# Designs tried in a protein design run: designed miniproteins, single chains, continued (3). Part 23

Each design is a single chain, and the fold is of that chain. pLDDT is the mean over its residues in the fold that is shown.

## One batch from the design tools (miniprotein)

Design m8821
Fold by ESMFold2-Fast:
Parts: sequence; C-alpha cells; structure tokens
Structure m8821 (fold): chain A 64 residues (1-64)
Amino acid sequence: MPVTRPATPEERAAAERYLRSKGLELLDAVIVEDEDGTRYIAAVARKPDGSEVVVRIPLEELLA
C-alpha cells in the first residue's frame, strides 16, 4: 500500500522551480512512497490555458 506524506519546503521549492521552467504553476505537491521503497513527487500544476495536469517526478531526479 503506497504511503503519502507532505513535501518538505526544499522538495516543494524544487518542484516549483521545475514546473516554472516548463511554464506551469504549482498548485499542490505530495511525496508518494511505493511498496518497493521508490519515492516520487506528485505535483498538481496549472497550464497557461487554465487546465490542470499531474506531474510525477522521481524524488532522486528532483533533488539532483
């Protein structure tokens, strides 16, 4: 069963910078920890046209 936790300020800031570089606005971010111990950030972002997308980024890649 995957476990969800709040993103830390550093993880959230990294996600915001990543999304901003793509022209997206961060709305929400959580860390998802899979049964295999793999961690991902799940970010809800708004596109310039007002639509929302969910972006999943491996935590290791986000913090690299």
Scores: mean pLDDT 79

Design m8822
Fold by ESMFold2-Fast:
Structure m8822 (fold): chain A 77 residues (1-77)
Amino acid sequence: MEDLEKGEEYEKKGEEARKAGDYETAIEYYKKAVEYYEKAGSPKLVRALANLGAALHMAGKEEEAAEYFARAEALFG
């Protein structure tokens, strides 16, 4: 599954950037992971949304972080 594979690739890149403390780069890669997991219909989307929210929060983008956390919560209740 091409979209799932791309989502996993971008999630790994986001994780590497996050571990390096580069939250802006992590945000960019996690946004791409979210896009591909949405296209794939993958349950991994919830994890990617939560990781994106966390990276946004660490970058000081609290309003945007809250939006992605709310999306993750809505998918699982």
Scores: mean pLDDT 85

Design m8823
Fold by ESMFold2-Fast:
Structure m8823 (fold): chain A 109 residues (1-109)
Amino acid sequence: SLKEELEEKIRELRELIEELEELAEEIEDEEVRREVLELIRRARELIEEAERALKEGRLEEARELLIEAAELLRRAALIALKALEDIKVINRAIGLILRAIGLEFDLRL
């Protein structure tokens, strides 16, 4: 069901947030780190709003909010990628970008 699919996407987006917050600690540029963390904060707020919409049976609104959250997390990961110097951390950032893109596509389809 769409409700069960959206509940699963909320879980996956929250896991992505946790991994991206860990990645943000590797960013040496304080201004870039703040920008990344602000995008993550906004994505978290959208997920909380999506959970409320989902509980109220507003499934399409919840899906649209989760798509916006995934787009913000993709943007955060791309900004983080540009600021990273360690190749292992860079590879991790690329993985998170691909996961965010996958979540956006799954939610849109």
Scores: mean pLDDT 89

Design m8824
Fold by ESMFold2-Fast:
Structure m8824 (fold): chain A 58 residues (1-58)
Amino acid sequence: PVVTREWVEEVVSTLLPDLDPASREALRLFQQLMGLEDDGVFDDATLAALERLLANPS
């Protein structure tokens, strides 16, 4: 599979916003920890943070 920024954003924004209530609470907590808007919606800042986290070499 070809991983591009647009593909990652599309997949994440499509799948993660459709999570169950517990996952949405976790998302809000993640946004708060990252200093982002905690509305449980994947905006550009949230997607960028997740993209960097997913691409982080470990």
Scores: mean pLDDT 63

Design m8825
Fold by ESMFold2-Fast:
Structure m8825 (fold): chain A 70 residues (1-70)
Amino acid sequence: SLDDTLQRLGELLRKATVLFFEGRYQEALDTLEEALRLAESDPSVPQDVVDYLRRLVDDMRTVLERRQKN
């Protein structure tokens, strides 16, 4: 159900936030990508939520790419 999907998305977003503040940026990105895949797999999830998660993933990838460059 949508409620079950939203609960799982909330858990993944909380996990990604904790990982980010622990400096575990790759694991935070992996968790955000899992959240995006879950949201895309459920057609009852609003498009605005999918778009928001996609932006978070893209922003996190950019942060990681910049940090890996000298």
Scores: mean pLDDT 86

Design m8826
Fold by ESMFold2-Fast:
Structure m8826 (fold): chain A 55 residues (1-55)
Amino acid sequence: SIEEELRRLLLEMVVGSLDLVIERMRRNHPDDPRAQALVAALEAERAALEAEIAA
């Protein structure tokens, strides 16, 4: 359905946005332990969204 297609597209866009944020945080704050913890949390959320897309 168009609703399922839209949902998948929105999830893919969110994953892409998370990739950009994660890359930028790693580049700008490589030695910050708090930034590293936040990046790890964002990577976990990204993995959960990827699993949702694959389902």
Scores: mean pLDDT 86

Design m8827
Fold by ESMFold2-Fast:
Structure m8827 (fold): chain A 67 residues (1-67)
Amino acid sequence: MTIDPNLLEAEISIAMAAMALSLGDLELAEKQLKEAEEHLKKSNASEEEKEKLRKEIEELREEIEKA
């Protein structure tokens, strides 16, 4: 299986955003979500894989807006 480095970086950035949000660092959380979106844009992964991660980004962004 070929690992897509952009997909992996997007997953890492989403995890970092979730951690930052749990610590109350909204600026870091937003920065990590932006980095995740840029990595997803560059990824050659399937549409299904990208859509799953976009949904996770959207859910975290909604939490930031409510905080």
Scores: mean pLDDT 82

Design m8828
Fold by ESMFold2-Fast:
Structure m8828 (fold): chain A 100 residues (1-100)
Amino acid sequence: MAKEYEKKGEEALKKGDYASAGEYYLKAGEEYYKQGDLENAFKSYLKAVELLTKAVKEGTGSKKKLLEAEVNLGVLILENGVRKVTGGETLDIDALRASV
């Protein structure tokens, strides 16, 4: 199920539909989290935040969905720690800032 949502998100992103893409990545993250796949949940939520932020700036996205993605990402990090959700990778904070 999670990979199906990622595929739909990639298809929406290729069409420039950031709102739909972000919502699909949010659903993918939720499914990965239910499976205990914290690394893929983190990547999917991070992508959802990125895409929903772009959609909101364009006036096509839901601020409510962006907030849901931000809360889910924050809860995942706070409950499980950055190292565990990134698979032991160091977060490049400067690259993360550049993506926002």
Scores: mean pLDDT 76

Design m8829
Fold by ESMFold2-Fast:
Structure m8829 (fold): chain A 88 residues (1-88)
Amino acid sequence: IEELFAEIRELLERARAAAEAGDVEAALEALRAAEPLLIKLAEALGLSVAEVIAVALDVIGAILEAKLTGDALAAVDRVEALLAELEA
């Protein structure tokens, strides 16, 4: 579990750096890489099937919104908030 948290944090740091540089595509690639790890983390934490689906939809929604708006920073903020909720 700790290794999953560390790997996800590393991907989110990469996504944030790309978003801050205005590289929306690189930020979205990092968020897409984090998606399966966030799902795996939710499962490892013992979340219900419905809760795991909610995590997946939140990440997918953030990525889609960033693709539509070009606001990769907002997407990174949403996924970082989701990870913080899973850490609690």
Scores: mean pLDDT 80

Design m8830
Fold by ESMFold2-Fast:
Structure m8830 (fold): chain A 60 residues (1-60)
Amino acid sequence: MLEVRLPVEDVLRGVGLALRAIGDNPAIRPRLEGNTLTLTGPDTPEVRALMAELEAEARA
């Protein structure tokens, strides 16, 4: 299982990234806690690629 933790500036940013993750791959489970978005999903190439993309966007 893959898990990535992303710092987000605010709740709206976190919700936006979580909705995008679910929309692109419903196997991904987001959890937003304060300013941290945790994404958990199966260790597949598709999920790995999406999580890497979302990590890059969270840092922008």
Scores: mean pLDDT 80

Design m8831
Fold by ESMFold2-Fast:
Structure m8831 (fold): chain A 94 residues (1-94)
Amino acid sequence: LLLALLGALFALLGGLLAALAGTGEALAKGIAGALGGIGGIFLAEKLGDAAEAGAEAAAAGLVAAEAGALAGNPAAVALGLAGTVLGVLGALAG
C-alpha cells in the first residue's frame, strides 16, 4: 500500500505540474494523470487494494510523464516516471 500510495501521489504531482505548464493535449493528459493519481490514492486509502492502487498509479504516472514531455517540463516527466515505477512495485508487492 505505501509504494502504491507514493506512486499515486507522484502521478498526481506530475500530472498537475504538466497541466499547469501545458496547453491542449499536454493540459488534457496532465489533468488525466492527476485524476488517475487521485484515483490511486482513493484505492489505497479507502479500499485498501494495493494491487489496484499500484496499477492505477502506474497508469497515471505514464500519462503524467507523457503530459510532462508534451509540455516540455522535465520535472513533470521525472515525477510521472517515479509514480509509474512506485506504482508497479506497489502492485507487485500486493
Scores: mean pLDDT 74

Design m8832
Fold by ESMFold2-Fast:
Parts: structure tokens; C-alpha cells; sequence
Structure m8832 (fold): chain A 58 residues (1-58)
């Protein structure tokens, strides 16, 4: 539950940056990231990957 909430927050921040820099639909990008996260075998490792992606976009 907490890991999912953190993933959703990270997905929203990543999606906003993708909208700003790449012109992608932020809502669709967030949904795609969250769907991929829900399919992950290791949710905590998936959150760390999302954190790395977000830092790479800043």
C-alpha cells in the first residue's frame, strides 16, 4: 500500500516532466507507469528504478 502510493507519486512527477519536455499526455503516461509498476515482481526495486528515472529527468 505505502509502496504503491510512493510509486503513484513518482509516476505523477515523471509524467509531468514528460509532458513538459516531450509533449506526452501526462495522464496517459502516469497510467502506463503505474500499470508497469503493478506488474513488477519486486515493488521496492521498481520504486527505486522510478526514483532514478525521475532524478535523470531533473
Amino acid sequence: SEVLKEAEKLAEEIAKLLEEYEGLDAEKAKEAIVKEFKGAEDPEAAVERLKGLLEGLK
Scores: mean pLDDT 79

Design m8833
Fold by ESMFold2-Fast:
Structure m8833 (fold): chain A 57 residues (1-57)
Amino acid sequence: MELEKQREKAINELRELAKKIGAEDDYDRFIEAVKKMTPEEALKAAERGVKLLKESL
C-alpha cells in the first residue's frame, strides 16, 4: 500500500525528468524492466533513476 504509492510518485517524477532532458527512450526501457521487478526493487530503481536524472539537470 505505502510502497505502491511511493513507487507511483517516483515513476511519475522520473517520467517528467526524462521528458525535460530528452531521455524518453530510457524511461520506456525502465518501465519494461520494472514490470519484471518486485515492488521494492521497482521503488529502489525508480528512486535511483530520479536521482541520476536530477544530477543531469
Scores: mean pLDDT 76

Design m8834
Fold by ESMFold2-Fast:
Structure m8834 (fold): chain A 56 residues (1-56)
Amino acid sequence: KKKEVEEILEEILKLIKEGKPLSEIDELVQKLADLVDASERDWVVKKYEELKKKLE
C-alpha cells in the first residue's frame, strides 16, 4: 500500500539520520521489500528522495 510504503521509508530515513544500528534498519527494509515489486521500484526511489529532502 502506498501509505504503508511512505511510512516505512520515513522510519528508515529517521533511523539512518539518527545513526541507529543496521539491525533496526534491516528489519524495516525487509518489510518494505514485502510491500513493493520490481514494477514499483522507480516510485519507491522517487519517494525516498522526496522524504530525504524533507528530513534534511
Scores: mean pLDDT 71

Design m8835
Fold by ESMFold2-Fast:
Structure m8835 (fold): chain A 70 residues (1-70)
Amino acid sequence: DEADRERTIAASRVYIAAEKLGKEVDTTGLSTEELRRRGDELIGELSPEQQAEVDREVERVRRLLDEALA
């Protein structure tokens, strides 16, 4: 399901960015749109190098989901 895929990606962005910032987050009960917004806020607090690392880790998650759906 594309909706489940997008939610998983959005949640992954939040957790990866929060970990790099040393922040705790709970994604339980958040919509995909809320997760995207929260992820963008957290990523905006990161350095360019940390943003590139988030992009790399998110791309890995996306690839694994695409392989599982193939």
Scores: mean pLDDT 81

Design m8836
Fold by ESMFold2-Fast:
Structure m8836 (fold): chain A 110 residues (1-110)
Amino acid sequence: EAAEEAAEGARRAAEGAAEAARAAAETGGALMGAKADGAAMGAAAEAYMAELAARRGDAELAAENARGAADAALAAAEAAREAGPGGEEGARRAEEGAERAREAAERARE
């Protein structure tokens, strides 16, 4: 259960990071999109690893990867905000996903 919650949190962080990357590209063009896309790919990789850990019942590893996904999502959010006002919605989605991932990771470590 705790491992599955961490994996779900990581997935939400990855989804938010992807939205931030799209918003950054639409608002700031290809260079800002590339910056955010790197972070979004990192969040997706962490979410994938969290899911694999959860399937094995490894709550500690799932929590670690969920925190990694949160950090990557926050980086994508920052790139989207740097792109301009059009990036704010995507940045907010990435920040919400990161918060869920952090909360789920904390609960998994209790």
Scores: mean pLDDT 86

Design m8837
Fold by ESMFold2-Fast:
Structure m8837 (fold): chain A 60 residues (1-60)
Amino acid sequence: SIEELKKKADEAEKQGNYVEAARLYFEAMIAATQAGNDELASEFGRRAVEAARKAGLADS
């Protein structure tokens, strides 16, 4: 579910696992897009990009 993907992504981000967080936010974005929720998809896409950026700047 979208909510479970968000929860896992938030948890990964809190743990500093930005690669996993980015992956989970991208999965949530795809799920939201398939559900027809463009606003939610946009939100998750933005968070996925932010997490991916942090993954490139932060050590794992």
Scores: mean pLDDT 81

Design m8838
Fold by ESMFold2-Fast:
Structure m8838 (fold): chain A 92 residues (1-92)
Amino acid sequence: AAPTPREVARRVVDDFIATLSTDPAYTKEEAEELRKRLLEAIENAQSDAELLENVRKILKEFVAKLPPEHQGYAMVRVDIFIADMAAALAAA
């Protein structure tokens, strides 16, 4: 069977968290907490638009908790993640 939009979204999250876990600026606990929040947003979303808005909000909140000197770099990663998620959902 073809993957569902939810299955596609979960794979994008897992790939992002795997990339984040290779960065020594982030702890395993921070990566796992972010993963849980993103997966919950996917499960609770009723549309692709709501899913994208919910994950964008969670990622912006995550960036806001980082030291100011790391926020610019982290926001670039967020923009890439949202673009990848939108492209993956559109392709599903």
Scores: mean pLDDT 78

Design m8839
Fold by ESMFold2-Fast:
Structure m8839 (fold): chain A 58 residues (1-58)
Amino acid sequence: GVEEAAESLVKGLGLSEEEARRIAEEAEGLSPFEAGEIIHERTGADWGGALSLGALAS
């Protein structure tokens, strides 16, 4: 869910809680691939990491 995705973004990528929550909310209801694209674009994470985090957000 959004809370688990936000926590993973903070722990995995070192984002602020506010930015992680915004990204997680934007990713909510999207496919893992679409969520991963948002994470990749917003954070600069590699595609493997971004897709894994996108799967958690979806």
Scores: mean pLDDT 76

Design m8840
Fold by ESMFold2-Fast:
Structure m8840 (fold): chain A 98 residues (1-98)
Amino acid sequence: MIIKKNTKEEIKKFLDEVMDRLVAEINRIEAEMKAKGKKLFDEENKELFDRLVDAQATLIHLAVLKAAIDSMSEEELVKELKRFVETNPLLADVKIEE
């Protein structure tokens, strides 16, 4: 996935695409946990639970960033996106083009 520093609208579109991807991942993990018939805090579900928590935390951070778009410059917003993508393993395949 590639994002260009063109407009705040392009950045909003990118955030929506990433958030949709995270919602799909959350739903997939929840479906897998349900299919296993195990409790949320069962040790066999620990890896799935940890991934669920990471995906939910990532989604919350993106929602906060999206809400702040209108109060930030495009340069500040792209800098925060780069930092977020570089520090988040769920987004390791994302590239931000200048």
Scores: mean pLDDT 71

Design m8841
Fold by ESMFold2-Fast:
Structure m8841 (fold): chain A 66 residues (1-66)
Amino acid sequence: VSEEELMRAVAELAKAVIVATSKSMSLEEVKEMAREMGERLVKEGMSREEAEKLVRETIEAVERRR
């Protein structure tokens, strides 16, 4: 697999973990974790646009579960 594919797989796993544990967290804690995930992914070479999209999708998924 390419480095890009591995990075996306790790990002999706991180998103899934945040969503799965979100019920025990405040919305502000979820937003912090999602932002930290996005910044880490950008540092590892993901585009800012893709990282911001994942952050938004993660927060939206958590909000839908509330």
Scores: mean pLDDT 77

Design m8842
Fold by ESMFold2-Fast:
Structure m8842 (fold): chain A 71 residues (1-71)
Amino acid sequence: SAAEEAIKKDPDNADAWMALGQEYMKQRKYEEAIEAYNKAIALYQKDGSKEAQVNIKVAQALLERAQKELA
């Protein structure tokens, strides 16, 4: 996938981990989606920019959705 290729080139690309999480959600691979979203959140937290703060909130909402699918 495009997200997997982006991660191969730069494993610190938080946007690529977000995209990978969304690909896993479409496949109903919720545990893998949770791991991808957690990785994206950690990378956005290291960034610390105002843009990254917005992306953290989006990632957290997607993480919660994936968690609810497992419950």
Scores: mean pLDDT 88

Design m8843
Fold by ESMFold2-Fast:
Structure m8843 (fold): chain A 60 residues (1-60)
Amino acid sequence: MSYEELLKKGVEAYKAGDYETALKLMQEAVKLGGKEAEERARKAFLAAEKGDYEAALKAA
């Protein structure tokens, strides 16, 4: 699975209220994609926290 798929699944888990799975998927994405995945994860989950899931998926 690519880090981009992991980030998108993480956003979907967050939207579903499964914060534990969202965190695990984000951590796996960062391990696989490094700095780029970390920056994209930060932007995606910041948008998800605000309820903007469309922006979150775009950032992931």
Scores: mean pLDDT 82

Design m8844
Fold by ESMFold2-Fast:
Structure m8844 (fold): chain A 98 residues (1-98)
Amino acid sequence: MEELLKQLQETVEALKKAIDEGDYDRAVELARQALTLGEEAFMKARRERNPELLKQIADLLEEVADYLEKAGVSPDLAAQARRFAKGARYEAERLEKE
């Protein structure tokens, strides 16, 4: 899990840099990679019933969505990241109530 979260963090930072530099092709590739890593991390955090990790995943995917939306890059990927972040946050809240 820690390795997956670190890879996701590194991918998100690379995405931000690509967008800031105007490298939108690389930004799209990194966004797809962040979604894949986020999905893997979400599944593991959910299996481990760890709300703290789910919140961290949600925060990182919200950053992906925010950066893509601000740059006007790949609205579909931005929407997917936003939806996944909401799902992760919802699962974290659900686990904390139970």
Scores: mean pLDDT 86

Design m8845
Fold by ESMFold2-Fast:
Structure m8845 (fold): chain A 78 residues (1-78)
Amino acid sequence: GEAVAETVAARRAAARAAGKDYFELPISLFPDKETVEQLIEAMEAFGAPKELIEKAREAYENDEDVPVPLLPGDPSLL
């Protein structure tokens, strides 16, 4: 929903300011397991590092923050 989009934007901006190539989202923002799996599938499709994909899977299973890569070409990254 809109609250999720606002949190994603804020976390992405903070990661960019810190010079990171990824940002983290609280597991509580994901409505279900299928949404997290769709995110991981998208990360794989865009060629995210294997380490970030593995961390995303582990974070979901442990109720931790899920790492999401900063995608090139996203207007919000400019």
Scores: mean pLDDT 67

Design m8846
Fold by ESMFold2-Fast:
Parts: structure tokens; C-alpha cells; sequence
Structure m8846 (fold): chain A 74 residues (1-74)
């Protein structure tokens, strides 16, 4: 399901950002690959694409959220 794929992608991105162990990151990438039916290499590309387009720190994520809220409230 799209929701499960989005969750798995978010978990993989979070593991990378939080500096999780190589084993944990690999496990998250395998889970994402299994859910999407792609290779682990393709799952890594998905995570890299998200990291390239999303803020990479909690502070940057917070800023992006505030920017969206400001736009909606204006």
C-alpha cells in the first residue's frame, strides 16, 4: 500500500539522518525494497532523492513545516 511505502521510506530516511547503525539502515532499505518490489539499490536511490529534496536536520525540517503553516495561514 502507498501508506506502508511512505512509512518505510520515512523510516529509512530517519535512520540515515539519526546516524543509525549500518545494519539498521540496511534492514530499513530491504524493507522498503520488498514493499516497493525494487532492488536495494533502487531503494537507496529513493532515500537519496528524499534526502536531496527534504531538509536534512530537525531544525531544517521544523523550518519547512513552519513555512508551510505560514503559507496556509496567510
Amino acid sequence: MELEIRRALAEAVRAVLEGASKEEIERKLKELAELTGVSVEEAEKMVRTVLASLPTTAEEVGRAVEDVRAAVLA
Scores: mean pLDDT 67

Design m8847
Fold by ESMFold2-Fast:
Structure m8847 (fold): chain A 74 residues (1-74)
Amino acid sequence: MKKKGIEYLKKGKEYAEKGDYEKAAEYFKKGAEYSKDNPLVKSLAEKGALYAEKGDYEMAKKLSEAGIEQLKSL
């Protein structure tokens, strides 16, 4: 579901901004699950989770924003 995918990616970004990379990664993984019908968004969300786990907020933010924009364009 498009709306739910966007919601999870936004929550992932929010938790990454707070420095809660564990929760950020979990929400990015959920975003990927709700975006499985869009391979590009799924890939972006999975990479966002990986970078969140590494504590790379800037990359996690860029990937989540790209995923959100892709979902909005559908």
Scores: mean pLDDT 76

Design m8848
Fold by ESMFold2-Fast:
Structure m8848 (fold): chain A 99 residues (1-99)
Amino acid sequence: MEEAKKGGEKAAAAKDGAEAAAYTAEGAEAAAKAKGEEAKEGAMYAGRGGAEAEGLGGQLAGGAAATAAGMALAAGASGEEAAKAAAKAAEGGAKGEAE
């Protein structure tokens, strides 16, 4: 969440709408990846094992995608740009949990 929020803050500070959308998308992707990794580590420390950790990461990727779309729209991005941000966030989450 912190990386997505930071991306949104950079977007709000940007004077260019296209630049704002790019910051939001990058922040959302980084946040999704970090959430996937944190969930995986947490599950391992709890003794759950890899399969359960991967499932938890998938759920976080979905949440990050929804957050990314909302933040992109709030930053003035179009619906198409918001959809791209959501796709990047979901991809980042999947990569995080797969690693």
Scores: mean pLDDT 52

Design m8850
Fold by ESMFold2-Fast:
Structure m8850 (fold): chain A 90 residues (1-90)
Amino acid sequence: SLKEEMEELIKKAKKEIEEIKKKGIEEGKLKEAAEKIKEINLELLRKLSELSERAGELGEVSEELLKLAVESAKEALKKIEEAEKLIEEA
């Protein structure tokens, strides 16, 4: 289902972010970690947009899918802002 595809997409991005955070802390490469986290969240936003467009084309838009997409996009945007602040401070 499109909902399952969206949930897997979000889960995959979160897992990648946690691995990058761990490595960045262990190696003291916080700026490089922030840059990678920004990149992953930008890619997540792009893929969420593409999946939402595909759902519209298929007539499979639900309130649940829309809520998941909007909430996930808001979280990704917040993480991008946080990462950009870290990059600028370095």
Scores: mean pLDDT 80

Design m8851
Fold by ESMFold2-Fast:
Structure m8851 (fold): chain A 68 residues (1-68)
Amino acid sequence: SSAKEAEKRREEALKELEELLKNGEAEPRILAALLVQAELEGDEETAEFLRSHATEEALEYYEKLLKG
């Protein structure tokens, strides 16, 4: 089903993102945008994952996106 395909794609993307975060290669602005998107879609699991792995710089961009 499309739901299972989406779930598998999400898990693979989160694993790749975790590796980028551990290596310090993830761009803070992209992480901030992904966090905003996850929260707007009500994807609490992805939002929690992103917040737990976000750098201080990514969280600053996230706050700026929320405030405009």
Scores: mean pLDDT 73

Design m8852
Fold by ESMFold2-Fast:
Structure m8852 (fold): chain A 85 residues (1-85)
Amino acid sequence: SMYEAIAELLEKAAEALRAGDRRTAAVYTTAAMLLLVAAGLEGGDEEVLERIRELIRRGMEAADAGDLETAAELLREAAELAREA
């Protein structure tokens, strides 16, 4: 499913952040954000989609601040929400 694909991308982004690979994490989070747009266009639950987007935004903000561990945790939480969707 699209939500499962979003979760997988976010998990890979979190792994990349834990490894200090911010470039690879940015690629995976960008792909996940594009799939979130597609899920919304196909009638996905906008409340759930907005919660996932908010966790990704907070994760990217933490990464920009250099807190890669918090960023990875937030992206894993976003992945878990996507799996429950």
Scores: mean pLDDT 88

Design m8853
Fold by ESMFold2-Fast:
Structure m8853 (fold): chain A 58 residues (1-58)
Amino acid sequence: MDLGLTTQAQIDAARKAAHAGLKAPDDETAVEIVRKQLEEAGLSPEAVEVLTQAVLDA
């Protein structure tokens, strides 16, 4: 396993999480789904927060 903390890997995880979050019935559920998906992808808590905010802004 290589620690490729590249923007590409983070973007892929964010896109997948964003799609799941946008399907949520409400904003609170969207936040939880997005955070779970990003956390499962191995992103740091800071990255999870930033990307979750970006999804909600969309």
Scores: mean pLDDT 67

Design m8854
Fold by ESMFold2-Fast:
Structure m8854 (fold): chain A 59 residues (1-59)
Amino acid sequence: MREKILKIVGLKILVIGLELDVELAEAKGTEAGRKEAERFRRERERALKELEELEKELE
């Protein structure tokens, strides 16, 4: 239980960090920045899915 709760908190922090990374990458206005933003969006999507699954396990 405790281990899963800590992982959920960590994933929530990671999602916030990845959202910031997307904004910063997009703000560069370059092709490289656009590709970085897409990579961070995909990582955020994976983290959100893992978070959803872990929260469901705690119910």
Scores: mean pLDDT 81

Design m8855
Fold by ESMFold2-Fast:
Order: sequence, then structure tokens, then C-alpha cells
Structure m8855 (fold): chain A 60 residues (1-60)
Amino acid sequence: MELTPEQRERARRLAREIAQGATSVEDAKIALAKYVREHADELTPEEIAEIGREALRLVR
């Protein structure tokens, strides 16, 4: 992915926030989908993909 170090760090912070609110992978997917809908104009497809991958990695 062609993300800057700053974009990657921001994506990881957002992923941690999403994961902290989720008790399952399905909850994390719902939270991510809601976040993407609310912030679609602020996020690139690459950032959305990174947030999703990192959030799913963090959910137990």
C-alpha cells in the first residue's frame, strides 16, 4: 500500500479505537462500516483497507 508513515500511524490509532469497542470480529466489522460511512470523504481506499486489516488483527 502507498501510505505515508503518518497515514499508517493514523490508521493504526483508528483501528485501535474500533477494536477497543468491539467484542467480536463481527462487532468490529459493523463499527468499521459505520466509521467508513461517516468519514468516506476524509479517507482514501488505502487508508480504509489498512484500518480494516489492523482492526481485525487487534480483535480477540
Scores: mean pLDDT 75

Design m8856
Fold by ESMFold2-Fast:
Structure m8856 (fold): chain A 69 residues (1-69)
Amino acid sequence: NLAKLAAEKALEEIRNGGDAVQASYGALSVAKTEGNEKAAEYFRKAVEAAQKGDLDTAIKYLEEAIKAA
């Protein structure tokens, strides 16, 4: 539940031109705190994609995390 909300917030931040790495990391921290390992895996991949400047891939992983939640 909280991981899904965190992913939705991260998606809004990225789509509005915010810091994609920080947004994705924020979602990862929520998933780790909840023990949601599946969401945490997707958020880690989103962080990695964002660090490489691949915003489209980061967005796709955040969307997958929402589907998996």
Scores: mean pLDDT 82

Design m8857
Fold by ESMFold2-Fast:
Structure m8857 (fold): chain A 58 residues (1-58)
Amino acid sequence: MSAEEAGELAGRYATRALAVHGDSEEAKALGEKGGEAARKGDAETALRYAQQAWELAQ
């Protein structure tokens, strides 16, 4: 998975986590950190944040 794809995934899962947990600043932060890592080309870090956001979205 590319850094761009990983960042997109982090954003999608963060959005779902926000829908489930209303006012979760953690979900917002995970999406933002994932996007920032993707902009820097760090696919590994972006994927890690995507996974954390996915876990929150459960």
Scores: mean pLDDT 78

Design m8858
Fold by ESMFold2-Fast:
Structure m8858 (fold): chain A 57 residues (1-57)
Amino acid sequence: SIEEQISKLSPRERAVVATRLELEISGEEPSLRRIAERLGISVGTVSRHLRRAERKL
């Protein structure tokens, strides 16, 4: 299930995935830059966490 897959994510990986989903639901483009701005981290950090999350899902 999605819940089981999410439980495999680290807190930071979960934050990145949740922020992407939040942007999609609100009708905003879920770009790496926008996710980085929302979380106060670098685009490179977002990219690394997102790639790790996608490899676990």
Scores: mean pLDDT 79

